# Designs tried in a protein design run: designed miniproteins, single chains, continued (3). Part 52

Each design is a single chain, and the fold is of that chain. pLDDT is the mean over its residues in the fold that is shown.

## One batch from the design tools (miniprotein)

Design m9901
Fold by ESMFold2-Fast:
Structure m9901 (fold): chain A 72 residues (1-72)
Amino acid sequence: LTEDEKKILEVLGKILEAAKKVYEEILGDKPLEEASEEELEKLREAIEEAAKKVIEEADLSEEARAKVLAAL
């Protein structure tokens, strides 16, 4: 793996962990299939905000950042 690929995988892992926390805060124990459209929209927005913060803190190259965003 290149250094950029290693950073991409690390950032994706951090995003997944942040997404899990956001899921628990918004839906709690509710399964995704029982979520309302409003709850799904809030979940999406909160995950996008968390992902942006992780990406900005990770000091990625422009190409690596684009690949992370494409993977979301």
Scores: mean pLDDT 77

Design m9902
Fold by ESMFold2-Fast:
Structure m9902 (fold): chain A 78 residues (1-78)
Amino acid sequence: MGEDAGIREVVKEFAGDAPFLTEDGTVEYLTGEENIDRVIKVLERAAEEYRASGDDEKAQALEETIKKVRKYYEELKK
């Protein structure tokens, strides 16, 4: 539960600026699941959409978040 709260706060910070991640269903999807594949896949899609729209700043921020999420889950699995 505490782990989910940490990820939720990270997603919420980026979702507040990222319209794709701000959608209620998407936020719950990212934080409700502990599957890194689901979280990373959704974030990768969002980053690709931002790059396609020319929002390089948000795309780069999401790419960094993807790295943090991936490392976080890798550490949990140990």
Scores: mean pLDDT 57

Design m9903
Fold by ESMFold2-Fast:
Structure m9903 (fold): chain A 59 residues (1-59)
Amino acid sequence: SLLLRALEDFEAKTPEELTVKKGDLLELLEVVDREWVRVRNLATGEEGLVPGSILAPVA
């Protein structure tokens, strides 16, 4: 529930956004709105906004 996986690549377009690769494991930090969530990349420790639509929960 707290752990998410990126379903596709996403390239950051602003300093607030986080670039992620398909298959990255991400920790959910905050749901910002209906489109955006704040996550931490578990491999890099980097934090930022990604579209919630590209993320799936992992057990």
Scores: mean pLDDT 85

Design m9904
Fold by ESMFold2-Fast:
Structure m9904 (fold): chain A 100 residues (1-100)
Amino acid sequence: SMDDHIRDFQSQRQTTIQSMDDIISTSPSSRRSSLTDVRRITQTGMDTIISYYQQTGDLDSANDGIIGINNVVRDFITNPSMTVDDARNRINSIIDSMQS
């Protein structure tokens, strides 16, 4: 059901945000600000995807969106050359593509 998929998306969001909180808590002070910014962008992006799914029932686009945001988060954590603006632009592109 739509309610079951919403709960699954909310669970995935909680898992991603908790993982980021754990990384922030163990990261050097020089990285914590950028990680906190990407955490906020990730939370907002995932909330937008869940809202889109609630309004449209478009499960495939919502799934692709959540996967896309998780890939951006992974890339940001593993690539110290990636900027907060790079992460923001990639997440915005994912959301724009979903809503197109």
Scores: mean pLDDT 91

Design m9905
Fold by ESMFold2-Fast:
Formats: sequence, C-alpha cells, structure tokens
Structure m9905 (fold): chain A 63 residues (1-63)
Amino acid sequence: SSMPLLEIARRMLEEIKKLTDKASLLAALHEVEELLEEARRMNDEETIKVAEEAIKLAKEKLA
C-alpha cells in the first residue's frame, strides 16, 4: 500500500519470472489482472504496459 503502483507491477513481473508451479502462477495472474484494472482506471500507461507483460508471461508459463 506504500509502494507506487508501477513498482508493485514491476515486482509482480519479477516474481512471475521465478514461479514454476501452476497454482502460484494462477494466483499471481489473478493479482496482476486486478492491478491492471486499477492501472486502467488511473490511465497509468507505464503500469498498464508492465502489467500486460506480466500477464502475457504468466499465460505463456501456464500453456
């Protein structure tokens, strides 16, 4: 709650890079999708880009 939204998105992307199990990837995907919706409401283009990258990576790792 004390971190900027962009920094939270960057941390989520780095964590998703390290995750290997399906359950953790699904949980992280849910968290990033919620963060993406918040970033869209705020028109935070930089955070949107990072969140979309994190979602894409999580989905690729789940495929």
Scores: mean pLDDT 85

Design m9906
Fold by ESMFold2-Fast:
Structure m9906 (fold): chain A 57 residues (1-57)
Amino acid sequence: MNALEKTILHEGKILLEKAKELGDEETVKIVEQALENPVENKEALEKAGRRVKELEK
């Protein structure tokens, strides 16, 4: 795994933890599926990140 893949995976794991803390079951499911192939599913992770950020405000 190259440095970019490691960074995307690390950020995705943080996003998954935040989604679980917020109780957003749909976002948890999306992030879990996206983490199976984080580079290919980068757009899904970015969309989930925006949703989590809105819910944290």
Scores: mean pLDDT 77

Design m9907
Fold by ESMFold2-Fast:
Structure m9907 (fold): chain A 55 residues (1-55)
Amino acid sequence: MMSVREQIDRLVEEAKKSDKEKASELFSKAIELADENGDIETAIEVDKLNRKFLL
């Protein structure tokens, strides 16, 4: 069974391999998943990565 952390890590990995539009969707899903599980620190880190990737 895949843990929440593994799901987040996989979404981030796929986002890095995708175009900007798809990457934005995948990063948003990772942030949502972290938020739903109360992992605010991970949500903030993923948001920073998304902003840096889109810039």
Scores: mean pLDDT 79

Design m9908
Fold by ESMFold2-Fast:
Structure m9908 (fold): chain A 50 residues (1-50)
Amino acid sequence: APSPGEELVALHNEARDAGLPVAAAMPPLSPENAAEVLAAYRARLAAALA
């Protein structure tokens, strides 16, 4: 299974390819907040791409 870091990189690349400013505003990833950061980032990408 991909690590949180690998998932974040994939989401960052998707946002960058789509030209979304959310890629530049990515919050710092830590083990304590990785799940929340990834969930929030996915939600922002889904909203922006809808």
Scores: mean pLDDT 66

Design m9909
Fold by ESMFold2-Fast:
Structure m9909 (fold): chain A 56 residues (1-56)
Amino acid sequence: SALVERALALFEEGRGDHAGALLAHVDEALAQRVGELIKQGRLDEARALLREAAAR
């Protein structure tokens, strides 16, 4: 998904809030899970989920 790839790029640039907003537009369940990991400071796990989703 091109939009998930863009969200991953935004997250890697440190723009996690913008990445989350973009994800919510295309996949609310993924956005909620990634957002929860970010709130918990689990950034590596959030990044791993984004990479997996981008590869689909």
Scores: mean pLDDT 79

Design m9910
Fold by ESMFold2-Fast:
Formats: structure tokens, sequence, C-alpha cells
Structure m9910 (fold): chain A 57 residues (1-57)
């Protein structure tokens, strides 16, 4: 799973997936919301955003 692959808590993975898939945000927008609205550490938010960017088509 992304949580195990990235070493990130599952809670942050679920939040990032919700923002990306359910709300239709871009990977960059997900990064901004994770950091500025949810207080996720930038290093963790960056790992999640990069993983989501690979899913953009």
Amino acid sequence: SLSEELGVPEEYVELAKKLFYDEGLTASEVFERLVHEYGVPPEIARKLALALAEQEK
C-alpha cells in the first residue's frame, strides 16, 4: 500500500486520496491543502503529491 511504500501514516494517505479522487484536485493542489489546511508536514505531503502525480493522465 502507499502507506507502507512511502512510510506515511494511513490517515494521510486516505486524506490525500479523498482530495485527489473525490474532490478532483491536482497533485499540486493536494500538496497545498495538506500543508496549509490540514497541517501535514511538507516532507510527507510532498511524498503523497509525487505519488499522486504519477497517477495523473
Scores: mean pLDDT 82

Design m9911
Fold by ESMFold2-Fast:
Structure m9911 (fold): chain A 69 residues (1-69)
Amino acid sequence: NAQDYLNKGKELLKQGKYEEAVKYFEKAIEIDPNNAEAHFYLAQAYASLGKNAEAARWGKKALELNPDL
């Protein structure tokens, strides 16, 4: 389910495996497109990769889904 992919992505982020984390967060969003947390962590993963434009785009979407994130 989306939560399992989200949790795996978070573990990959902790390990510094940013590109792999992106793939898992993308899978979480594919299953649950309104998952604000998955959008937020995808933005963080892109920021960690230096992909600032992509990070800004996904971060904006996360805040649109949940302004309190």
Scores: mean pLDDT 87

Design m9912
Fold by ESMFold2-Fast:
Structure m9912 (fold): chain A 64 residues (1-64)
Amino acid sequence: SMMQQQIDKLIKETGEELSKVSSDEFAQRGVDALRRLADAGASVEELESAGNTLISYAKQKKAE
């Protein structure tokens, strides 16, 4: 679906930003990404999927 393509693109762009920012900035950028998806009409299930993917990026960054 077009929404899934938007989610994939936003998550990829957010992942690139997260590699450069401090942990303190991670939450703000994650919130901004989810807000953009919600504004685009993402469903609860789509937002949960995106949120889980962003959490995975956070765990990866903290493990490094």
Scores: mean pLDDT 70

Design m9913
Fold by ESMFold2-Fast:
Structure m9913 (fold): chain A 74 residues (1-74)
Amino acid sequence: SEEEALELVKKAAGYAVQGDLEKAIEYLEKALKLTEDEEAREYIKKAIEHIKNNDILSALKYLEKALEILEKKI
């Protein structure tokens, strides 16, 4: 559900700021399975790539955009 996807993206952002990048990616991949919104999915995928490159600032910007879209779906 979109509500579950929103919760997972919020948890992933928390893990990313704590430096737990493996958990951040795990939760974002779970969120991708729960949302069908193409724009939110694009931002989540970009966030994952930036986390993999240790660019946490850019990753958080993309997660912020994904959260804004997902909140409008609830």
Scores: mean pLDDT 86

Design m9914
Fold by ESMFold2-Fast:
Structure m9914 (fold): chain A 92 residues (1-92)
Amino acid sequence: DEELQKKIERIKKKAKENGKKVEIEIEGDTMKITLSGLDPLSMTALVLSLIGLELDGAKVEIKIEGDTLEITVSGVNEEQLREILDMIEGVI
């Protein structure tokens, strides 16, 4: 999806401009996100928002390694993918 890829590139650019690092990979109904440099409150807000997606049938896996947050979300539709990207953009 060209619009999703453009949004991902915009998010990556914004993160870099704010001293943060974001990597996003989308494969079908699965999104993998790696975030570095988020403050603890922004990280907590993002995690809580993503866990809420399990109520809509998505599967959320979260891994914290040092200062890096790794998130895998699966079973998501295109609307949920856009919402996840909006959540990420809001915390960077």
Scores: mean pLDDT 79

Design m9915
Fold by ESMFold2-Fast:
Structure m9915 (fold): chain A 69 residues (1-69)
Amino acid sequence: SDAEEALRKAIEAIEAGDLEAAQRYLVRAYLLAKDNPAAVAAIKEAGRALAAGDYEKAIAHLREALEAV
C-alpha cells in the first residue's frame, strides 16, 4: 500500500542519514494512515524519537507502524 511504501522509505532515509527525506516520508505515512489509530500512535512515537536523534528507536517504531498497516 502507499502507507507501507512511505513507511519503508522513511526507514531507508533514516538509515541513509537523509533526515529531510525521513521527515517528508514520515508526514506522508501519517496522512495515509490517519484512520488507523495503531499506525498513527507508532508514527508519532517514531517522530518523537527522530526529533530526539534516537534513530534506532525511530526505526523500531516505524517497523511497528508497518505491522499495523
Scores: mean pLDDT 88

Design m9916
Fold by ESMFold2-Fast:
Structure m9916 (fold): chain A 60 residues (1-60)
Amino acid sequence: MMPVFRAVKDFEAPAPWMLSFKKGDLLELLRELGPGLYLARNLATGEEGVVGSNLVERVD
C-alpha cells in the first residue's frame, strides 16, 4: 500500500505544479522529491502535484 498523508490545513496552490487541498484531505504519496517535498495525489480530487512535508501528517 502506498503511504497516505492527511492535510493538516487548507492550501491553495499558487502554481500548477503544486497540489491544492483542504484540511483533512487524504494524499497518496507517489514519490519523495527531496527534503521536505513530496509528489502526491489528492484522493478527493484526483489531482497530482508537489506538497510540502510541513503541510501533511502520515496516516500509517
Scores: mean pLDDT 80

Design m9917
Fold by ESMFold2-Fast:
Structure m9917 (fold): chain A 88 residues (1-88)
Amino acid sequence: MMEELKEFLEKQLKELEKKLEKEGVPEEIKKELLELAREAAEAALEAFKEIKEKGEVTQELVERGKKFTEELQKRYEEIKKKLEEIKK
């Protein structure tokens, strides 16, 4: 289960990298997007492990996930603005 989820996330990260490379996304933006995606994958794996150990989704995990999601959204918007600036 954990190994299957990890393999799935690793496959998605590799597919994202190939897609960004094929679309000609600038190397700096590509690195920032891949790092953001990797951090999201690591957080998902940690959350899954905690859910499995506790047998349920706790309120604490939900609140922690909400804060992390808000932080990821903010970082994504910053990367998006940077990409728009280099569109020439």
Scores: mean pLDDT 76

Design m9918
Fold by ESMFold2-Fast:
Formats: C-alpha cells, structure tokens, sequence
Structure m9918 (fold): chain A 71 residues (1-71)
C-alpha cells in the first residue's frame, strides 16, 4: 500500500474507533488536498471518504477504493 494511503487509513481508523466518522472523512479530504500532485492517491482518498459517508467501515472503504485504482 502507498505510504500516504496507509497513514490515511490508520488515522481514519483511530477516529472511527472513537466514534468520529465525520472526523475520519475530514482527515481523508485534507490528505487528498495535501497530495494533489498524486492524482491516483487523491482519487483513492476521495473514494474512501465517499464510501465512509455512505455507511461503509473505514476498512471496507479503503479495500474498495484501492480495488478501483487497480481497475
């Protein structure tokens, strides 16, 4: 896994464990803004954030987002 995606996953997972799903989404959106020069990472982070908003777990959101990058 890309280092940025791994760090994003770990931070979002910590926030999810605290019950802060909106905080998890916000962290992913902020990390996408900081990595705008890497479009594949930005798309994965945005996709994961949208899936979390739709009710997916952080783990499932990242699994689906990474699979879409490979497709």
Amino acid sequence: MDKVLREAYEKAKELEEKGDREGAVKVLEEMAKKNKDNPEVVEALKTAAELIRKGYSVEDAFKKAVLELLS
Scores: mean pLDDT 80

Design m9919
Fold by ESMFold2-Fast:
Formats: sequence, structure tokens, C-alpha cells
Structure m9919 (fold): chain A 88 residues (1-88)
Amino acid sequence: MLTPELREEIIERINERLREKGLSDEEIEEIQKRAKEALKQYEETGEPVFPNGTLNLVLAAESLNEVARELGLTLSDREALEILSELK
């Protein structure tokens, strides 16, 4: 399982990548909101459900995969959603 310190490092790296890709703070907040909604659905249904039509969430997921690969990590769907739900 991810430690709180490692989780925060992943979040910071994703935030940096999203900003490098030209996303505003407001767009990052939208990603966080959509990820929280998806995580709530996952917790209630036990199945990963990503919101439809959120291009920014797809970009965030790609950034997450890049960061995970750099750190040599394999993330579960739940861990990925938890990380994206904490973006600032």
C-alpha cells in the first residue's frame, strides 16, 4: 500500500505535469471533483466507474501512469482514483 508521504509525492508530480500541459488551477479542481465522484461510485458498487466526457480526467490518468512508471509503481484502480481525488 502507498504511504501518505509517497501518495503526496505522486500528487505533487501529477500537479506539475498537468500545469506543464497547460491546465489551470480550476481545471485541476474539476479533475479532483470528478475523481471524488468516481471514487464514491467505486466504494458503493465495487466496480471502477469513470465519469463520461471528462477529457481532463483522461489527461490526469495519463499523467498518473507516467509518474507511476517513473517511480516503479503498479497502482490499483482504487489507488489511482484516491490519488486523483486529492489533486489541488
Scores: mean pLDDT 73

Design m9920
Fold by ESMFold2-Fast:
Structure m9920 (fold): chain A 55 residues (1-55)
Amino acid sequence: LEERLREIERTYEKDPEKAAEMLSELSGLSKEEALKMLQEDLNRALVYAYLQATD
């Protein structure tokens, strides 16, 4: 899980849409909502995904 979250973080630097797709798959958010969260606060988006995947 932690490795997957780090991949999302690295992907966001190069391809934000791909990172949003990955976050969407992990968290259950829509791609649009995931992209918005990443743009507003990357660390918060990753924490949210971690909590959703572990609960």
Scores: mean pLDDT 78

Design m9921
Fold by ESMFold2-Fast:
Structure m9921 (fold): chain A 65 residues (1-65)
Amino acid sequence: GPYDALSVEELEAAIEREPDDAAAYLALGRKLQALGQVEEARAAYERALEIDPDYAEAREGLAQV
């Protein structure tokens, strides 16, 4: 997706501009998980699912943390 190449800081900036963008939270969760920040990754995936409850990739990410 459009956020996959962004850093955590760039994703946080994107979220500040568009706080209801589930894809930005999914990308943030994936980056935080890769960095070993499991609790922060969980929160990002949960937020993506609050915005889009049908977001399969966010449910899959949440199952892995």
Scores: mean pLDDT 83

Design m9922
Fold by ESMFold2-Fast:
Structure m9922 (fold): chain A 82 residues (1-82)
Amino acid sequence: GREAAERVARAAEEAAAAVPGTLEARAEAEVSPDDPDTIVVRVEIRAADEEAGRAAAEAAIRAAEEEARRLGKRAVVIPELR
């Protein structure tokens, strides 16, 4: 439900923000309308450079997938680099 989506979004956001060179990270997540076991996560990242942005996106994807797995769900992560 909504709580699972919020936990996954928060995990993605915190992981991205923890990467050195991340200036801003925000995540939103929703339960997929086609599959109640799939959480769709959008992560917006602003970083000092492309290397930091890529590292932050990778961290967000990993954290979202791991948190979803703990909740018995699957995460689909859409990173947006700015």
Scores: mean pLDDT 86

Design m9923
Fold by ESMFold2-Fast:
Structure m9923 (fold): chain A 116 residues (1-116)
Amino acid sequence: SAAAEALRAEARARVLAHLAADEPLAALRTEVELLARLHGAEEAARVALEAIERSSVTASGLILGVLQALLEEGVTPENVARIREAMEAAMAATPDLSEEDRRLVLETFDRLVAIF
């Protein structure tokens, strides 16, 4: 319906506005959940990947929350792998992140994927 299409366009516009404003990843999780429900997990994964790749912030809890939402909506293993690679790249670009913290984040990611 026209109303459903308007809601989908609004949800997408909100995510794009957050990306353009360089907002914290905290805003991204809610928008990704909405996009997954309206457009499917693959489109939501694409938007989430673009946001993670544009950010140097390794807010692991927020990235894991986004991953959980995408897994609940049936994201493909290919896109899960891309999110993991983007997260590793973001962590590698973070100068104050210890190797132990990086390992813990990746182990948590793998454990989350294993339960879905």
Scores: mean pLDDT 70

Design m9924
Fold by ESMFold2-Fast:
Structure m9924 (fold): chain A 74 residues (1-74)
Amino acid sequence: MSELEQLRQKALEHARALAEEILKHPDIVPQVAEESRKKAEELKGKGPLGQIAGEALQELADILEAHAAAQAAA
């Protein structure tokens, strides 16, 4: 496996762990989700490291948004 693939996988693991911590503070969840999605879009165009960082921030935003949607639907 390439070093970039290992970095990508590790970044996704860290994004998921960070999402769990952020979800403990529901007051900031919408703001963090919005900022993470905006930054992910910006970084995905910035080469291999930007793509890795963008994918990690996309994962973070997706987890936070999915949680918010589930809470709104309940």
Scores: mean pLDDT 81

Design m9925
Fold by ESMFold2-Fast:
Parts: structure tokens; sequence; C-alpha cells
Structure m9925 (fold): chain A 56 residues (1-56)
């Protein structure tokens, strides 16, 4: 069952910090699938974090 958008974003931040691109993508897809309509702001933040990780 789904975590809150904040918990999912926290896990995404942890994956980004560890430079775990695959895990970060997995959490982004989770947020997109479950929370895009309920919390579009969290989705935007998550997309930006992944974009920054991929840039490195």
Amino acid sequence: MPETPLEALFELNRAVYRKDLEKAKEYLEWIRKNFAKKDPYTLKVAEKLLEELEKE
C-alpha cells in the first residue's frame, strides 16, 4: 500500500544522496502513479531531483 507523498519524496532524496539512479527512478514512478493528481508539487520536486542526479 502507498506511502505518503512526503515519505516517498524522502526515500527519493535518500536514493539521490546515495547516487542510486535506479532506486530514484523507481520512487519517481511510484509518486507519479499514486500521487500526481493529489500532490503535483511533490511530483515536480521529485522530477527535478532525478533530473539533477542524471546530470551528474
Scores: mean pLDDT 74

Design m9926
Fold by ESMFold2-Fast:
Structure m9926 (fold): chain A 59 residues (1-59)
Amino acid sequence: SAADLAVALLEHEVREAIAEGLSREEIEALIRKGVDELSRAFGAGERLRAHAEELLAGL
């Protein structure tokens, strides 16, 4: 689904940022930006926000 794709794209972006050694602040900003951009593109805002909270808690 479009929502599943949007979540997978957010996860991929966050995993790459962690692998590159970005700071917690940079990763948090990336997650916020990613949620906004992917929600606009795919219309999966509620699911993306919920998943973003899980990603932040896992940092």
Scores: mean pLDDT 84

Design m9927
Fold by ESMFold2-Fast:
Structure m9927 (fold): chain A 81 residues (1-81)
Amino acid sequence: MYEVRIRVTFARPENLAPLLEKIFEAAKKAGAERVEYTRVDEHSAEVRATFPSKEQAEKLAELMEKAARDAGATSVEVEIR
């Protein structure tokens, strides 16, 4: 089982909620067995998703980094373990 952790930071807090919804939906469609998120502060959130395969985890991580940057995130950190 593989865990993807994605931490995003935005200069504008209003951009966080729409991105979190997109992350959650993308993770579910990619076959995540579990998806959780934690709002760290008004500018930052962490999403954790678990996948049965490394390929699914890598695909979501790649899609999420792109989506966050396209949405205007000032920082995106992705970890797969």
Scores: mean pLDDT 77

Design m9928
Fold by ESMFold2-Fast:
Structure m9928 (fold): chain A 64 residues (1-64)
Amino acid sequence: MEPSPEEIEEAEKLTFEEAAQRLMDAVGGSPEEQARAARIARLVAKKEGVKPGDPVAGTPLSEL
């Protein structure tokens, strides 16, 4: 898994919740957009120490 320097820089500016939202938004997009969003989300999760699927602060109240 080799993210570009641009993807690393973008990941540093995002929270895990923001990265997860981008990943969801990419579901209807191209395979390239989906792959990019997934790479960024993994970088953000690693940065914040969050495992995929773990609940995070800021989960929308609409999901409760």
Scores: mean pLDDT 66

Design m9929
Fold by ESMFold2-Fast:
Structure m9929 (fold): chain A 73 residues (1-73)
Amino acid sequence: MEFKRLEEEAIKLAIEYAKELLERNPELDKDLVVEASVQTAVLWARSQGVSEEEIERIKKAVEEAVTKYLDSL
């Protein structure tokens, strides 16, 4: 799988997880939502066999995307 495709799928998974968390508890701390969503995406990315350097890049991209999504609410 190409790195950019993995990054896009990780971002999608993280945003879906963030949506699920907020649907269950809209008052949840946004920093906690970002952290939990990033961890979920990182675990998925590791299951795809990416390197630790690629994991760090995915983590930053996911954190930025989820934060931007939450700021749009």
Scores: mean pLDDT 81

Design m9930
Fold by ESMFold2-Fast:
Structure m9930 (fold): chain A 80 residues (1-80)
Amino acid sequence: SDADVRRRVAQLLDDWGRRAQDALRRATSAEELEAELGRLVAETVARLRAAFPDRPDMIAAVERALEGAREAIVAGFRAE
């Protein structure tokens, strides 16, 4: 159901956010942070594709949102 899709997406986004925050706290360089966040985006997108192969538009929207979050986090790290 659409409710199950929304719940699964929310769970994956929550997991991504926690792992991204851990990566940010652990990072010693912007390059390291950017690479690790890129891996987390790719992993989350792969999980969504496996769970919802018939929802390409939703997966693309989530990927764009996560890439935007990655760019913002890395930019913030570089500004410090």
Scores: mean pLDDT 88

Design m9931
Fold by ESMFold2-Fast:
Structure m9931 (fold): chain A 55 residues (1-55)
Amino acid sequence: SEAELERRLIEGARVLVAEGAPALARQLVTKEAEKAGLPHVADRALAEIDRLEAE
């Protein structure tokens, strides 16, 4: 489902940012959302990456 994909992308992004790889997180969430045909869910994960980097 869209909600499950969004949750997984946000969760994965959080892990990658914590490991010091925000650029990789941005690339992977964008790629996975595009593969699923749901590019808009990448925007929400990217917003989470922005939030974490601002902390």
Scores: mean pLDDT 84

Design m9932
Fold by ESMFold2-Fast:
Structure m9932 (fold): chain A 57 residues (1-57)
Amino acid sequence: SAAEEAARRAREGVLASGGGEAAARTVGHMVKQAVEEGGDAEELARRAEEGARRGGL
């Protein structure tokens, strides 16, 4: 649930920044795994969105 929402936000961030679907899928999967490993879903989603905007994703 939280992991899936964080992954969705990360994927949307990549796509909104002009990234391709493959990159969005990869970043989303990485965020989901990190949340499932005990990471903070809100923080990870925010960092992914910011990274995409800065062109780092």
Scores: mean pLDDT 78

Design m9933
Fold by ESMFold2-Fast:
Parts: structure tokens; sequence; C-alpha cells
Structure m9933 (fold): chain A 63 residues (1-63)
């Protein structure tokens, strides 16, 4: 079965991927979201995942 960490990572990655479909994003914002998705794939702790999640939400709220 998937760990809580693996599930939380998947949720953040999916959220970032969905956000990338928003036509309001600048090229710079798209690059930042792709970087956050990569960081989420490599995250090894819940704290790291939560920091990345907050950054994704902050970008979404700025649109």
Amino acid sequence: SLSDLEIDKAVVIIAGAVLLTDPRLTPEQKAEIRKLIDEAFNATSQEEVEEIRKKVLELAKSL
C-alpha cells in the first residue's frame, strides 16, 4: 500500500500539473511550477511536501 508521504506527493504533483493548464500563467510561472513538481517527486519528508504545496497554492492564488 502507498504511504501517506507517497499519497501527499502524488496530490501535490497532480495539483501542479492541473495548474499548468491555466492559460493565465506566464512562461516564468510555468517554469516555477515545473520545478515545484520536480521537487515534489524528489521530496523525502512530509515537511518538504508541505512547503512545496504552499508554494503551488501561492502561485494559484496569484492568478
Scores: mean pLDDT 87

Design m9934
Fold by ESMFold2-Fast:
Structure m9934 (fold): chain A 90 residues (1-90)
Amino acid sequence: MKEKLIEEAKKLVEELFKAYKEGDWEKMEEIAKKLEELVKKGVRIAFSTDAEGRPIGAYIVPEEEWKKLSDEEQNELLRARAAELRAAAA
């Protein structure tokens, strides 16, 4: 049931990261509002950030699946996702 919402959230997160790299704050605000609506519908969007607070990755799942994870498992998934994105960029 939530697969389309997860796919939409993944696309919006990619657009958000692009807007962030471009410094397009207006577009980031528009995308953030759309992501907030998906969160209300039960999508979890968890961001990894660098030391400066810059978003470097995101893990997107149904809220119910995220809640099944321990805090340690949540942190490991965010780190693994950040590492994957760094490897893809290298």
Scores: mean pLDDT 73

Design m9935
Fold by ESMFold2-Fast:
Structure m9935 (fold): chain A 86 residues (1-86)
Amino acid sequence: DDELRPLSREERALLLALRRVEAEEKLRAAEAAGDEETARRLREELERLERELEELGLGEEERRRLLEEARRRLEEQRKLAEENRA
């Protein structure tokens, strides 16, 4: 939304990491299903997200920690969503 303040570097890094983990999982699913078009799109998205994370000046260790945090958060979110559907 145009009314929202700009994200901090840390907030942007986490959102990019979350999107990257989600895209990795979707790519794996698309490749397993033989969906070449979706897989191609997801590879493009992953390259873009990787570039954006690199532009933030994050070191490899910082990036690894963010990706691990993103994976944990997405796993917790999926588990909660499944429990709420039951």
Scores: mean pLDDT 77

Design m9936
Fold by ESMFold2-Fast:
Structure m9936 (fold): chain A 60 residues (1-60)
Amino acid sequence: SKEDEFNKLKKEIDKIAEKLTPEEQRRIYREVLEASELFVDNPDEAIKRLKEILERAKKL
């Protein structure tokens, strides 16, 4: 399901974020929260945003 995909992406982001600075963690968490709010109305766009967050976090 789309919810399962969203939750898997969030879990992967959380694993990467735990190794980053507190400032980077705070920014990522805010973006994840915004995507979570968007998921209610537009799950495809929310999933896309999580994928973008994950790709950016991997480069930090």
Scores: mean pLDDT 85

Design m9937
Fold by ESMFold2-Fast:
Formats: C-alpha cells, structure tokens, sequence
Structure m9937 (fold): chain A 81 residues (1-81)
C-alpha cells in the first residue's frame, strides 16, 4: 500500500469504528430497538477496527507514525466493548 492509501484506510477505519460505536450507544436509549440493529452496529465497529489493524501494520512498514496513531485509535474504539 502507498502512504496515502494507508492513511486513508486508517482514517476510514476510525470513522467506521466511531460510527458503529455511536449507533450502538444510541440504540441503548431506544427500548424498542431490535437485537439485529445492535449486532449490525457492533459488526460495523469491528470492521473499522480491522481496517485499523491493517493500516497499523502497513504504517509500521512505512514508518508513518501519524497513520499508526490513527489506526491505534480505530482499534481502541473497536475494542471498547
């Protein structure tokens, strides 16, 4: 992956992980929310963390400390269950 692709993947992973985490928390406020919506939000969060994991490994190979930091934030958000 190019340096630009790694940064894009890290940033996208963080955004997706945060969106999934936010949706999951919003669903907790809805007493009528079906379990399938919680599952979908959780899977979205995990997917963002997976993108973060890939971006971190590629960022380490490229020496891109900024990409690594963003990727680690994505992984942390995904693991915040």
Amino acid sequence: MSKEEVRALAEEGLRIAKEGAKEYEELKADPNAPGSRFAAAALRRIGGGADGFIAKRQGEKLGDKEAIKIAEEAMKVAGAK
Scores: mean pLDDT 82

Design m9939
Fold by ESMFold2-Fast:
Structure m9939 (fold): chain A 89 residues (1-89)
Amino acid sequence: MSKLPKAVKPAELYLALGRVFYELGDLDTAKYWFEKALEVNPKNPEAYFYLGDVYEKQGKKDEAIEWYKKALEIDPNFLYAKRKLEKLT
């Protein structure tokens, strides 16, 4: 039975790990950590946005667009996802 981890902004820590691996070009590991951020906070628009960035960098534009749209479903004012959709469409 899994116990709660230390309450030290765990979603933010997982997003930071995902971003590190994204910058290193390890997109599969980056995706893993962004998905873990969503396990902690499924309403985090940044995690959806960064998953979109992973798919975009892999050349999977259609999947990237879907993840950016999900970020906007969570936060309609999330300008970063809106700007990405404008660039990809």
Scores: mean pLDDT 80

